# Designed miniproteins, single chains, continued (5): the designs that were tried, part 55

Each design is a single chain, and the fold is of that chain. pLDDT is the mean over its residues in the fold that is shown.

## One batch from the design tools (miniprotein)

Design m17893
Fold by ESMFold2-Fast:
Structure m17893 (fold): chain A 107 residues (1-107)
Amino acid sequence: SDLEIMMRQLGRVRSPAEIVAAMARAATKIDSDDLAAVQAGLDTNPEARRLLQQALAEFRARGGSTALLLKFTSGVGVLPSRTVSDEELQAALDALGASAAERGLVL
């Protein structure tokens, strides 16, 4: 399932941009029940949760908007009436210093 693939990828990704890209991609492909399951999985998986918290800290340290990154993480945990806009996604990827390859994973 996309949920299993995402959880497996979170265990491999090490950069904040890769974590954000993987989560944003999952949010565009997964329905509301799957998004709730992803959030529950993050709550029960200490390693995935640690990587997410590290991504948030790195985003803040680089002068990025925590509010924008929280919108992406909320997009994983919030039901399907809340889609992250292309502009919000692009701005967060810019703030994280995402490479062209990382942008290609999301956009």
Scores: mean pLDDT 53

Design m17894
Fold by ESMFold2-Fast:
Structure m17894 (fold): chain A 96 residues (1-96)
Amino acid sequence: GRYRVEREFDLVDAQGNTLARVRLEVEIEGDKARLRATVTGPDGSTAEVEIETDDLEAALQAFFSALVEAMQRGEPLEDAVKRAYEAAKAATPPPP
């Protein structure tokens, strides 16, 4: 079957400060997943990425781990999201 999940949440640091607000959209069809993440920084800047993956769990884990680490280091939002995108892509095997 085909289903869609939408969530909004805040990413917070160890001190409880909001790093970013995330809107996540996930579509699953068979063995394929497509996720779209819209990340809004505390200054109102916004970055959007779309990832297709056969391993949704690995892609999500890699994406948010890299995003949080980059933002905690004070990297600009666009650079943090780009780093997160590359991490998620590296977590998915190349298409056969």
Scores: mean pLDDT 79

Design m17895
Fold by ESMFold2-Fast:
Structure m17895 (fold): chain A 81 residues (1-81)
Amino acid sequence: SPALEAIEEAEERVRASGAGPGVEAFALRALESARELIEKGEYEKAIELLEKVAAIFASWGYDELAAIFEELARRLREIAE
């Protein structure tokens, strides 16, 4: 699935970010939640979750993590069309 492949790529980018274990764990849990929503066909909810998490990371100053989640949300929107 292109959507699940996009999530796996985002997981690798999160692990490579060096954000530290607590922030990394939060990001990976958000990606797992998005994956579960995609597997249920709930693409709109998955996209909304990813956009909300991106905004949280931006507010915390984790601009690279915010960009990862924004790019993933964009890719899922394209796949859902």
Scores: mean pLDDT 88

Design m17896
Fold by ESMFold2-Fast:
Structure m17896 (fold): chain A 94 residues (1-94)
Amino acid sequence: MIEELERLLEEMKRLYEEIKKLAKELFEKFPDDRELQLRAIGYVLRAIGLLFEAELLLRKAKEGGDAEEALRRMREMLRELEEIVEELKEELEK
């Protein structure tokens, strides 16, 4: 269980790096689109929040907390990060 939570956190960190890269590319491609830039910033901030929550969940699970609940929540957070990546990629294709 804990090893699976650690693998999920590393995957979430990988997606966060991709989100930062895509957000930067959007800023460079659409320098005058303030609404798009605001959404990209919002996605980066959301991803930071999800990573922080995931690290806290992993820490609590290691301290004898509910590892099954942590696993469920981290899988939901991973899916949200994947959706953010897809949305940013779609905007780059415009």
Scores: mean pLDDT 88

Design m17897
Fold by ESMFold2-Fast:
Structure m17897 (fold): chain A 73 residues (1-73)
Amino acid sequence: MSREQVIAATAAEIQMVGEEFTLLHSDDEAERQAALARMRAILEEAKARFGPDHPTVKRLEARLAALEARLAA
């Protein structure tokens, strides 16, 4: 992993945490839907950049899947 890849991976994880915070703490349904859409976009960008088997992508995918499962329950 290069320094640039580590920085990009860290930035993606920080963005995901920010959107997750909005999703969990916003009282506005439209804001929650927008945050979920942004989280999906972050995951797709990470897949395109690093590939689907990259550890960062797998962590983001697991996080999003866990949140979607919790929202469906």
Scores: mean pLDDT 80

Design m17898
Fold by ESMFold2-Fast:
Structure m17898 (fold): chain A 90 residues (1-90)
Amino acid sequence: SAEDEFKALEAEIKKEIADLEAEVEKTVKENPKNEVAKELLEDIKELEKRTQEEIEAIRTLPAEEALRKARELLEIVKEQKKTVKKKLEE
């Protein structure tokens, strides 16, 4: 169902953010003087809050539109994940 597909997309979006947060937290713990990693961790926590707000807004839409918006949000999160990982490698 569209509702089941939406729940799967929500779970995937949340997992992508949680995995990213865990990776950056590990970097902060291993390198406590890495100010870039600390700033990125704060950015990811803000991303989690904003993403949750967007998911709740999308949930109010008709099922087909909600699925399209959720897929778009997942792609945005994946691109932000790539950007954060690249900054951690610098």
Scores: mean pLDDT 85

Design m17899
Fold by ESMFold2-Fast:
Structure m17899 (fold): chain A 69 residues (1-69)
Amino acid sequence: MSKEEIEKVIDEISKGKETLTREQAIEVLVALGLDEVTARVAVAVGSEGKEELSREELIELALRILASL
């Protein structure tokens, strides 16, 4: 999966916003092929207690998870 494909999914869910809520980040990871439980755990760890993730942070998180599978 390419960075461009991840960015497109983020654009569709964020509607052009620079940050995404944890629930939107979970939706992105599920759309990229992760199950909901795995996506929730990944976002909980990757957000480091923040309520929102930047687009760049979410791209890096998604790439790291996909590289680990």
Scores: mean pLDDT 78

Design m17900
Fold by ESMFold2-Fast:
Structure m17900 (fold): chain A 68 residues (1-68)
Amino acid sequence: VKVTVTALSPTTLVVSADSGTLTVETNTKTYTATNGSITIEIKDDDVPRLYVNGKLVNPSEDAEIIFV
């Protein structure tokens, strides 16, 4: 699954995945959103970690999640 995370403001993230785009308003360090059968969680404590349906899908050391 390809996932792009775009920060539009300090309180709004846009998460784009193969099957759709989710806009998440954030004031916490864990964000959970669902789109159909896909559940996306972003854990942003120190480094962003992305889970899709409970599975960690952060890129390897050679790639990172793109925050724009």
Scores: mean pLDDT 49

Design m17901
Fold by ESMFold2-Fast:
Structure m17901 (fold): chain A 82 residues (1-82)
Amino acid sequence: GALEAHVAAALDAFEADLAGARRLVEEQPDDRALLEQVLRGLDVGEAQLAQLATVTPPSLQARLDAVRARLAALRAEVEARM
């Protein structure tokens, strides 16, 4: 349905954004300004994922959980570098 397509597209966008953020951190691990910008982006992403979770159908729950886990892992890596 339209809601499932909307949630799937949002998760696709989150997966792409997290991959991009991870690549930036790996390419410039000592850029403190970049790491701080990534953390701000992750805070916004966490709030958006929490809202998305309220409308996520069971068929996409595993993808949502995987995206949440990837975001948490990237946050831990960035915080460890600061």
Scores: mean pLDDT 89

Design m17902
Fold by ESMFold2-Fast:
Structure m17902 (fold): chain A 63 residues (1-63)
Amino acid sequence: MKKVEELRKKAEETRKQLEEAVAYLDELGKKQDPAKYQQARDKAIAAADGGIKKLEEAAEKAR
């Protein structure tokens, strides 16, 4: 049960770190092709969202 809370806490922390990384990529995108970085950013966010969902499923499995 405690492990479930730890996994969810890590998922939330990962999401916050992802938001910071996305902001950094947005700045880099300004120097190159912004549209390409925008697409890459959207895909990265979607992938991270899926990863967080898997962490939540793992937490449920631990119940």
Scores: mean pLDDT 71

Design m17903
Fold by ESMFold2-Fast:
Structure m17903 (fold): chain A 72 residues (1-72)
Amino acid sequence: DEEKKLQQIIETHGEEVAELYKKYKKETKPEERRKLLNKMRDILAKNLDPETQAQLAKFQPEIDKQLEEEAR
C-alpha cells in the first residue's frame, strides 16, 4: 500500500509529479532513475506541508539517500 499512498500524494501535488512517478516506476536504467528521482524530490520538497510530509516520511528520505549515494 506504499505505492497507493505515493500515488494519492502525487495526485494531490500535480500532474508533473504524476508523470515523473510513472516514468520512475517503469524505468530500470540507473541514470534515468536518478534524473526522475531528482525531479520528484525537488517538486515534492516545494509542495510539502507538515501533514503531507508526515505521510511522505519514508518516501522522501529514501529518495534523498538514493540521490546522495548516486552523487558520489
Scores: mean pLDDT 64

Design m17904
Fold by ESMFold2-Fast:
Structure m17904 (fold): chain A 82 residues (1-82)
Amino acid sequence: PPPPPTQHVELDFKFDPSASEEEKKEKLEQIIQQLRDVAATDPHRRDVTVRFEGFTKEQIEELLETLRREGYRVTGVESTLV
């Protein structure tokens, strides 16, 4: 069979700006775990667009690095920085 076309996955990540630092860290870990679960389930998905709200630049960079390590190619990033 022919290779599948580039599959595009849209991922939305949102922190509550009023959340404590510990809650934000827990949310970040949960997001990272979900990314690993998606990578394990859909190994043929290559391209992702990610949307961030309430994240710092450093948190966004960490998530993008995690996506790359799990084999995803980030083709689009939208962010609302705090």
Scores: mean pLDDT 66

Design m17905
Fold by ESMFold2-Fast:
Structure m17905 (fold): chain A 81 residues (1-81)
Amino acid sequence: LKELIEEAIERARKLAAELGGDREGYLAYLREMAERMSPRPPEEIRPLLELVREETEKLGLSRRTQSLAEAEFSVLLDKER
């Protein structure tokens, strides 16, 4: 999981032009999620997909960035098996 989140961080860097002013906040969010979720097995993480929206909303990220975070998290769960 941690490796997959690091991959998502690298992808977010390449999407920097699309994220605009949200880029730094989105990268900080992904790093925080990597630290919080890396010690957990996938079955404990799947219910947290709902929390992705709430956490990004609390950070004041745009709706576009929130949707991107949710999509990235969903992809990470699928790749984690």
Scores: mean pLDDT 58

Design m17906
Fold by ESMFold2-Fast:
Structure m17906 (fold): chain A 81 residues (1-81)
Amino acid sequence: VLDAAIEVMKIYVTKGKEAAEKYIEGIEDEGARRAARSALEFEEESDKNLDKQFEERLKLENSPELVELYERIKAGKSVRG
């Protein structure tokens, strides 16, 4: 169960959402599949929250340094580097 969640996170990080979804569909154990889906949903929610927080801070502080930091984090998050 936990191993499936860890694997789906690794696939999401390295190959993206579509590959992670395909991996989940290949899981025959319903418990492991639910754990993997929950892990993927958690990662997506974390990504959305991070994006919203950075966008709000960017608008409030209007700092070129913050803009550069946000762009770097966004690029790294897309590649997970």
Scores: mean pLDDT 67

Design m17907
Fold by ESMFold2-Fast:
Structure m17907 (fold): chain A 65 residues (1-65)
Amino acid sequence: DEKEINDLKTYIKDNKDTVIDNLKELKEKGLITEKEYNEIVSLIKSGDYDKAAELLLEIKKKLLS
């Protein structure tokens, strides 16, 4: 959903440290891989919020399924 990606992109941009901390917790719990964590954090730090939001939605879809 385009709206979900846009909303998540805005949230990530405004809450970068919180999002990174949450991703670290997901990694420590084994809910995401080291590769997924590193990719998303790299995208957030580089300002590529569109790709970061897309990857986060894919992860959420897998976890909620």
Scores: mean pLDDT 82

Design m17908
Fold by ESMFold2-Fast:
Structure m17908 (fold): chain A 83 residues (1-83)
Amino acid sequence: LDEKVEELEKLAKPIEEKVKAFMEENPEAVFEIVEEHQKRLAAGADPEEELLELIGELARAAGVPEEEVERFVKLAREVRELE
């Protein structure tokens, strides 16, 4: 489990940096993405799955390659299922 957490942290760091830069440059776009996810949560979407979708959408918007987003989300789901 710890090995997967370390791998997730290593993948997360460059994604977090890109997302933070995107959020600072495009706060209105971030609000629109978050609002759409809040609407899905209000409609009964699973909170944990919706959080992963939110992170993925923000990462894609920030210019993270789709392959890296899919790899991160898959690993995050695996860590979640083990904890």
Scores: mean pLDDT 77

Design m17909
Fold by ESMFold2-Fast:
Formats: structure tokens, sequence, C-alpha cells
Structure m17909 (fold): chain A 88 residues (1-88)
């Protein structure tokens, strides 16, 4: 699920494995877009590209914006947690 992918991405970020985390965020974003949350998924894909570029601060901002658009609280919390660990 998108939640499982995002939880795994957050763990990879805490391990300094940013490229692997970005790949999982891209996969989660595609699932979210397929569920009809096209703008949220698009922001998450952009965040994943920014993570690959080492721009963690802007990536975290975009993930928080994406989370605000998501009605599912578990999915919203998973995206917010991913953004939070990028700040640390």
Amino acid sequence: SAVDLLQQAAQLIQQGRYSDAARLIQQAARIIEGQGHTEAGRLMQQAARLIQQGNYRTAAMLLRRAADMLPDPDLRDAVLRTADVLRR
C-alpha cells in the first residue's frame, strides 16, 4: 500500500538512504494519483526528485502540502512523518 511504502521510505531516510527512499515515495505517489489524488501525487513525485537532488528542505515542504490534500488520516500521517524525518 502507499502507507507501507511511505513508512519504509521514512525508515530509509533515517538510515541516510535518500535515493532508495525517493524511489519508494515515487511509487507511493503513483498509487495516490491512481486513487484520484492527482495534485497530491504530483507534489510527492516532485518531492522525490528534490530528494534525489539533495534539496531536502523544499522536498519536505512539498510533502506537507501534499498531506494537506489527502482525506485519509493514515495516508496523511505517513506523508507528514516522511516530511518530518527529512527535516532531521
Scores: mean pLDDT 89

Design m17910
Fold by ESMFold2-Fast:
Structure m17910 (fold): chain A 100 residues (1-100)
Amino acid sequence: SKVAEIEALLVAGGVPADKAKALAESLVAAGVSLDQVRLAVRMANGELSEDQMVAYLSTLSKKQQAQVISTAITIAAEKGLSLDDLVALNSKLIRAYLKV
């Protein structure tokens, strides 16, 4: 059910259904938690300020921080964000990551 729960979160977050299953399976295999996927979806969708990102990331290990950032970038790309929007998101995520 963890794969199905993550898949549902990804679809709700805007990932196409045909891509969401494979991504969910990959994230479960990598040991990514449901809470980390929820955080990554919120980051990818621009729902968090930089300060909120820093606060959430500070509760995670360095490995988990990197996994969440990587997952957010993957979600944004799979959603089909423009290059300009991806660059803006990556800049914001890198700034938050460097502050933790």
Scores: mean pLDDT 88

Design m17911
Fold by ESMFold2-Fast:
Structure m17911 (fold): chain A 65 residues (1-65)
Amino acid sequence: SDIMDEANVAVGRIAATVLGAKVVSEGPRELVVEISGATPEQLELLTRIKENLEKAGITLTVKLV
């Protein structure tokens, strides 16, 4: 469902932003974020978000800068 995909992308965007990541691109079923100076804890939490989004058919790409 397009509405559910949009909602899941929006939740992923909010969660990534709260963890200090910057959204650099967004699609119907994809989200690309950048994070600078990430701690191991932030990376572990972003990995969990990635796994949860993948179960919903959404791809999260995390770029380390």
Scores: mean pLDDT 83

Design m17912
Fold by ESMFold2-Fast:
Structure m17912 (fold): chain A 118 residues (1-118)
Amino acid sequence: MLEEALRKAEEALRHIKEAIEALEKGDIEKAIEHLSEAIRKLEEAIEYLKQALEQYPGNTLLEEALRYLLEALNYTKTALRAAEKGDLEKALESAKQAKKYVEEAIEYLRRAIAEYEA
């Protein structure tokens, strides 16, 4: 479960990075495609992490990872809406914030996995 949450978060990060590159090149269609995939992967990561929290209630590393993934999802959705409206500056700023939050979530997930390995 935690390894699946990490894998989906890493897939989301890849799509966010590709969306940022597309936005910097003015390729709105590619940016929208990658932001949409990033949202799907973030939602999958959040569901796996919620299931992990059912097994480890009150785990601070997992609670922080969830908080960062929820922030990343919010910024990714904001970036998608901005890109759809042609607001490249807002889309790029929001996508860069989403990237930072996903990277923080990945760090907390890696720490949680290391703590629960034998």
Scores: mean pLDDT 89

Design m17913
Fold by ESMFold2-Fast:
Structure m17913 (fold): chain A 87 residues (1-87)
Amino acid sequence: MLTPEEVEALVRILEEHLARDPSLTPEQKERIVEAARALGEVDVDKLKVTEEDLNSDDPGKQLQAFLVRAARVLKEHGEEGLRAFLD
């Protein structure tokens, strides 16, 4: 499970990354950030993420899989690792 500090770090770094994409609407960016915050309520270490999930035709499933991978990168490699993952 993510600590509150890890959730805030994930959200902050995602907001920095999303701010660089002018093609996304403010509503789309807010939805992504809300989904990232929701990961604080689940044990991300126990969630299965597959390549099939990342390439899913379901945008919600694809977003969840992406965010779970991002959260694991943050836990294992810190903020620098997450920034590299998002590039």
Scores: mean pLDDT 75

Design m17914
Fold by ESMFold2-Fast:
Structure m17914 (fold): chain A 98 residues (1-98)
Amino acid sequence: SKEEEAQKLVDETVKKIMLIMRTNDLSDPAVVAQLVKIVEEWMDYMKQNFDTDTFVKAANRFLGMILMEATAENIPHYELALQAISDVVLKYVREVKS
């Protein structure tokens, strides 16, 4: 189903973001900018390929998974990276509801 396809893409994107967060210093603005770019490219793809309801559900699942995994792994400075990622996701969600 389209919902299952979206969930698989969420899982893969979470893995990609978590790999970057584990292997880089999140206090570095360049690392945060890289994460923002990856999330923006992913959100553009999701917006183009899924309906609004599937997109919003995927966005919420993505944010929840990143928060849970970064917290569970006690990743240093994850709060700043998560805030930047959240701001991007919320911007895209607002745009699809307009």
Scores: mean pLDDT 86

Design m17915
Fold by ESMFold2-Fast:
Structure m17915 (fold): chain A 78 residues (1-78)
Amino acid sequence: SLPSEEERRRAREEAVAHIVALYEAGDRALAVGMLRQAGREAELLGDPETAARFREAADRLEAGELDGQGIRDLMLAP
């Protein structure tokens, strides 16, 4: 069975926190890579909304147009 909505949200919050911490520590390339990998995995699992959010976050972060709050806002939006 699939995880509950609460479990999925908690896992997403933890993943986003980790990615934000990497970005704030100065490892933007690794943070972008993690977002792109997560996007590919979501796409393969048939979750296009989550995949689109990961791709948008990765593109904006790679362009230097996103801070830590921006990552959270994109990935944790309802």
Scores: mean pLDDT 78

Design m17916
Fold by ESMFold2-Fast:
Structure m17916 (fold): chain A 67 residues (1-67)
Amino acid sequence: APKSPEVEALVQKLVEMAKYGKRYKLTGNEEDKLKAEQLEQELKKSPFAGKALVEFVELYPNGVDPD
């Protein structure tokens, strides 16, 4: 598991993005879609995005459910 705080922060953003995306699919709430898109734009700015994506897929192979 990566011990980098930057990678851990990006994994948390990937979890939030997946939760907002799934909530949008269930409710049709455009605000949830906008939140997911905002998180995606923040992820694209990081050089650690690739490492965070690998860790995210390993931790959540079947995806993430919203609360």
Scores: mean pLDDT 76

Design m17917
Fold by ESMFold2-Fast:
Structure m17917 (fold): chain A 117 residues (1-117)
Amino acid sequence: MIREALKKMIEELEKKYPELDEKQKEALKVAIEAYERIAELFEEYVEKLSEEEKKEIEELTKQLIAEGMHPFHAYFAAVYELLKKKAAEGDEEAKKLLKEIEEIARKAQAEIDALLA
């Protein structure tokens, strides 16, 4: 499940960078919190989707994993692509969610950039 994939990704990052300085640790925390919030929003949205749309996400996720993408990133990319498609077709819920996740990502990136400056 996506929460297990996220937890594994976090554990791998912490093991890879055990000697992070305080600014780097805070930047990692900001990134993790942003990923967790977006993951929650994606899970809530996916639960409301049709079985056909859920299968589309699953198939794209499997393809991206086969191409070497980490399971968490693959799932994120698959959901994001479906959201972009739905928003382009005039789905107001998809448009609203895209705007929210883009704002979360933008705010997190700005905060990370400021910490690492």
Scores: mean pLDDT 79

Design m17918
Fold by ESMFold2-Fast:
Structure m17918 (fold): chain A 76 residues (1-76)
Amino acid sequence: SAEPRELEVELTFKDGSKRRFRAESLQELADLLRKYGDEIEKARVRARHPAFGEVELELENLTKEQIDALAAAARR
């Protein structure tokens, strides 16, 4: 699979606050989600890919298992 070159990440926290980050890899995204995991309500990820253009993913009800699955996918 072709990796996105750049990931924009908007984290919505359980207190209702939002913060934006940039990740250069799926591994950086996984590390961000692990860092804030217990405080995250949802994550919105926007990726720019040469073949697909702009792709947006919304991850809701982020569990530890979903974060671990993302980290595992980043290692492949």
Scores: mean pLDDT 68

Design m17919
Fold by ESMFold2-Fast:
Structure m17919 (fold): chain A 80 residues (1-80)
Amino acid sequence: SPKPTVEEIFEEFQKKAGELVEKADNSEDKEEKKELYEEVIKLAEEAAAKIKEVETDKEKLEYYEELLKIWIEKAEEAKK
């Protein structure tokens, strides 16, 4: 199978995380919202690990790590 690019890994993450955020924002159940945002954090951590394995350019790696960190921070804030 062709090895995914960092851009493809990040795009797949954004699709999945975006769907979870939409579901969380439409839910009035605090426990469901928390679980969905915890899934977003897990997906971001998994995406960061995959990006580290495929990306050898330090500047590009740091760019995507910062984007994923922002996703994690926003999800942690939103689950409060």
Scores: mean pLDDT 85

Design m17920
Fold by ESMFold2-Fast:
Parts: structure tokens; C-alpha cells; sequence
Structure m17920 (fold): chain A 95 residues (1-95)
């Protein structure tokens, strides 16, 4: 349930942040029918990197951290849990 909400949020942010994202989402949706896990993992990785950078992490370090987690065999559910923790930290920082 939470994973689906994060995926939807990542799709919406991708549309908002890049003018080119509209066609990219169509391509990702075609891939989703062939490999749902890879499509979802890609969106979750994007969301993680964005939030980590917003919390002050360097973009290259955020990418390397996500790649390391994926190599370690992190599931989409576990990655979603980490993203929720990052979102909570951002909310706490703004209050």
C-alpha cells in the first residue's frame, strides 16, 4: 500500500520537474508491463535520491548509496520504508 503511494508520488514529481518527463513516463509504463519490479525500483530510487539531496547529501553520494543498497539486494518494500523515513526527517526539519 505505502509502496504504491510512493511510486505515484515519484511519477507526479517526475512530471512536474522535467518538461521531457511526459514521454519518459510513457516509456516507463511500457516497461512496467514487462518488469513491474524494475519499473517500481527505478521510481523508488529516484525518490530516495531526491529526498537525500534535499536533506543535504551530495547528489553523487546519494546515487552511490542507492546503487549500493540495490547491489545488497534491497527489496522495493525495504527501499520504500527508507524513503518514508527520509520524508519524516524532511517534515521534522521544516517545523
Amino acid sequence: KKKEELIKKAEEELKERTAAAGRTLDVLREEYEASKEDYEKGLLAYRYIKLAVELGKDSQDAVAEVEELIKAGISNEELAELILELEKKIEEKKK
Scores: mean pLDDT 69

Design m17921
Fold by ESMFold2-Fast:
Order: C-alpha cells, then structure tokens, then sequence
Structure m17921 (fold): chain A 60 residues (1-60)
C-alpha cells in the first residue's frame, strides 16, 4: 500500500501528470505540484503536507 502509493507518486512526477499527482496527494497546492514536476525533492514537499512516514521512506 505505502510502497504502491510512493511508486504511483514517482510515476506521476516522471510523466508530468499534475492531475494524477493531485488525486494521489489532494492536500498539495498547484504551486507544490509545479515544484514537484520541476524536480523539487518530493520527501521535503510531501512531509510538509503530512504524508505518512511509511510512504516517504519509499520515495528516498
């Protein structure tokens, strides 16, 4: 579950799929989505939005 969510997040970022990324992490703002798609550290952004540690561990 946590690993599958992390893989989906990484794939959405790689694909530039803003809509899927926002569906997976609905607490993200449009600015955060833009930062993630521009290559910002996903652990830093997602931890700031309360994404669980078990998901963050699979984003490393």
Amino acid sequence: SAKELAEKIKQAIADGDAETLKKLVPQLSDEDVGLLLAGADPVAILSAHGVPQEVLDHLK
Scores: mean pLDDT 82

Design m17922
Fold by ESMFold2-Fast:
Structure m17922 (fold): chain A 135 residues (1-135)
Amino acid sequence: MTALILPEHMSEEDARLLFEKAVEEGAEYALVPDLASEHIIKLAEEAGLKLVYIPHADIDAVLEKLKELGVTKVLFPIVIPNQPLLAVELAKAGFEVTLLARSEEEYEEVLAMLSPELAEELKKLPVFYLEDLLK
C-alpha cells in the first residue's frame, strides 16, 4: 500500500504532476501536514486519495500511523516546506521511499540547502523527476 506525503505548498502545475505520479504508483493515502494549503488538500481529494492528518514535526507519530494503515511504500516530495529528515527516518524504519522532485536541477538545489550529512542520506534514496511525466 502506497502513501503520498503532501507538501504544504506547491504550484498548481507541479501539484498536478505530483498527483498524476501518485495515482500511477497506486497511492491510496495522502498524509496532510498541519500547514498544508486548502488548495493542495482539495487536489489530493480530487485525485481520489484518502486524507490522513498528521502532526507536521512528529516523525514517530507519522511512522506509527503509516504502520497502522499497512503502508509499505511512501512517495515523498522533496521541497523545503516538507521535513527532509522524515524521508530518511521512513527509509530507516523499513519503508520503501521514493523522492519526488520537479527536475534534477531542483533536486540538486534542494540538496544544496541542507546540511551535508542530511544531503548524503537523501542521495541514498531513489528519486523520480516529475518533468519525466511530460515526455
Scores: mean pLDDT 80

Design m17923
Fold by ESMFold2-Fast:
Parts: C-alpha cells; structure tokens; sequence
Structure m17923 (fold): chain A 80 residues (1-80)
C-alpha cells in the first residue's frame, strides 16, 4: 500500500545518505505518511528505523548503516 511504499523508499534513500539527520527526517516523514494511509505496521517500521539511526548511526560505518536500512526496505515491501 502507499504507506509501505513511502517507508521502503525512505529507507533506501536514508541508506544512500551520508547525513544521519537527513535519514531521520526522511524516515519521520515516511512514518507520518504511513500513519495517514492507515498502515500502522509500516509506520512502526519507520519509527524503529529512526530509533536505530539515532542510537546506532554514529557507531556503524556508512556501509553497515546502508546495508541495514536497505534490508529494512526489502522487509517492509515483503511484509506490508
């Protein structure tokens, strides 16, 4: 549905970003879109990704962060 597409797209774009603040903003926007679409599961996935970037973004390499976020995008597309 539209909420799942928004979250998956945001996860992919966030994974390509070198700025964790940009990644957080994209994911928070996608969470709002998913909630508006009634897709609470996709919104929760986006909120979880925001927490992950905020807590682990400075600890992981850019490649590790990109891999995790892209894996999350594939999971969201498959589940929702």
Amino acid sequence: GPGAVAVASALQTAGASTDPNVAVDLLETASTIAKSAGNEGAALAADTAVDFVKTQGSTLTSGQLATALNSGADSVQSAF
Scores: mean pLDDT 79

Design m17924
Fold by ESMFold2-Fast:
Formats: sequence, C-alpha cells, structure tokens
Structure m17924 (fold): chain A 70 residues (1-70)
Amino acid sequence: DEEKLKLIKAVYDALLEDPSVTPEQAREAVLKIAELEDVTEENIIEALSSVPGISREKAREIVKKAMEKV
C-alpha cells in the first residue's frame, strides 16, 4: 500500500526529528505501525504510545507532524 508506506516514512522522519526520541524507539514505533491492519490516526497514536518512552501526548504531536507531510 503506497499511502501506508508514505505515512510510515513520514512518521519515522517526524520521530527522528524529535530530540527526545531515540533511533531505537523510532524503529520500534514504525514496526508497530507496519503491523496495523487499519492505519487510522488513533491506531497510529496507540501504536506509538505503546513504545516505552513515548507518551500519548508525544505520539499525538508526532502523528500531527507526519500527517502534515502526507
């Protein structure tokens, strides 16, 4: 799915641009998103916030930045 791949890349880039997020956390987050059947904004936020060290508020910020690029 081309749109899903673009969204995953946008989320990954947004995670890497955030200085509070480690490269390992970013990698784990995108792997969780890749496993999602439905890539809704809420499902992506849930996947990101399930990564240790990423809060739900941080996940919302990241998703908002990613959605602006897609």
Scores: mean pLDDT 80

Design m17925
Fold by ESMFold2-Fast:
Structure m17925 (fold): chain A 84 residues (1-84)
Amino acid sequence: EKKELAEKIKELLDLLAKEGAISEEEAKEAKKELEAALDTATLEQLKAAYYEAVLFLYEHGSEELKEEIKEEAEEALKALKEAA
């Protein structure tokens, strides 16, 4: 479901801002762009955005966060490799 995936992406954007990887304003803009694109974006495009956000968060997050999202990051890496 596209809405479910969009909610997960929004949560990742909030975590990115909390970890200092992006600013709070960048997270707000990204969320607005995501909502505006939701009607036209495919499920595959949203999955790609989710996986890219997970990997970015993993690369730039704290050591504690990296441990917490390790499995999600491994899944994201596999999915992006298969899509390429």
Scores: mean pLDDT 76

Design m17926
Fold by ESMFold2-Fast:
Structure m17926 (fold): chain A 75 residues (1-75)
Amino acid sequence: MPSKEEQLKILEEVAKEYGMPEKVKKAAAEAIRKGESIEKVEETALQAASSLSDEEFAKAAKALGAFVKRVKELE
């Protein structure tokens, strides 16, 4: 698994590229800092996204999918 620092860097890059909502990005970042699995990071971020509008949820889902893919490719 990539380091916490590498995961946070990927999250920042993906958030900028895909327009990830800040609330979702913060939830994912906190889960990464806690050392949670990629599956738990995804779960936590999706929970944060569920409180957003349909448009923001769609952006979050797309950005999160890209993030998860990039992290898994580094395993």
Scores: mean pLDDT 81

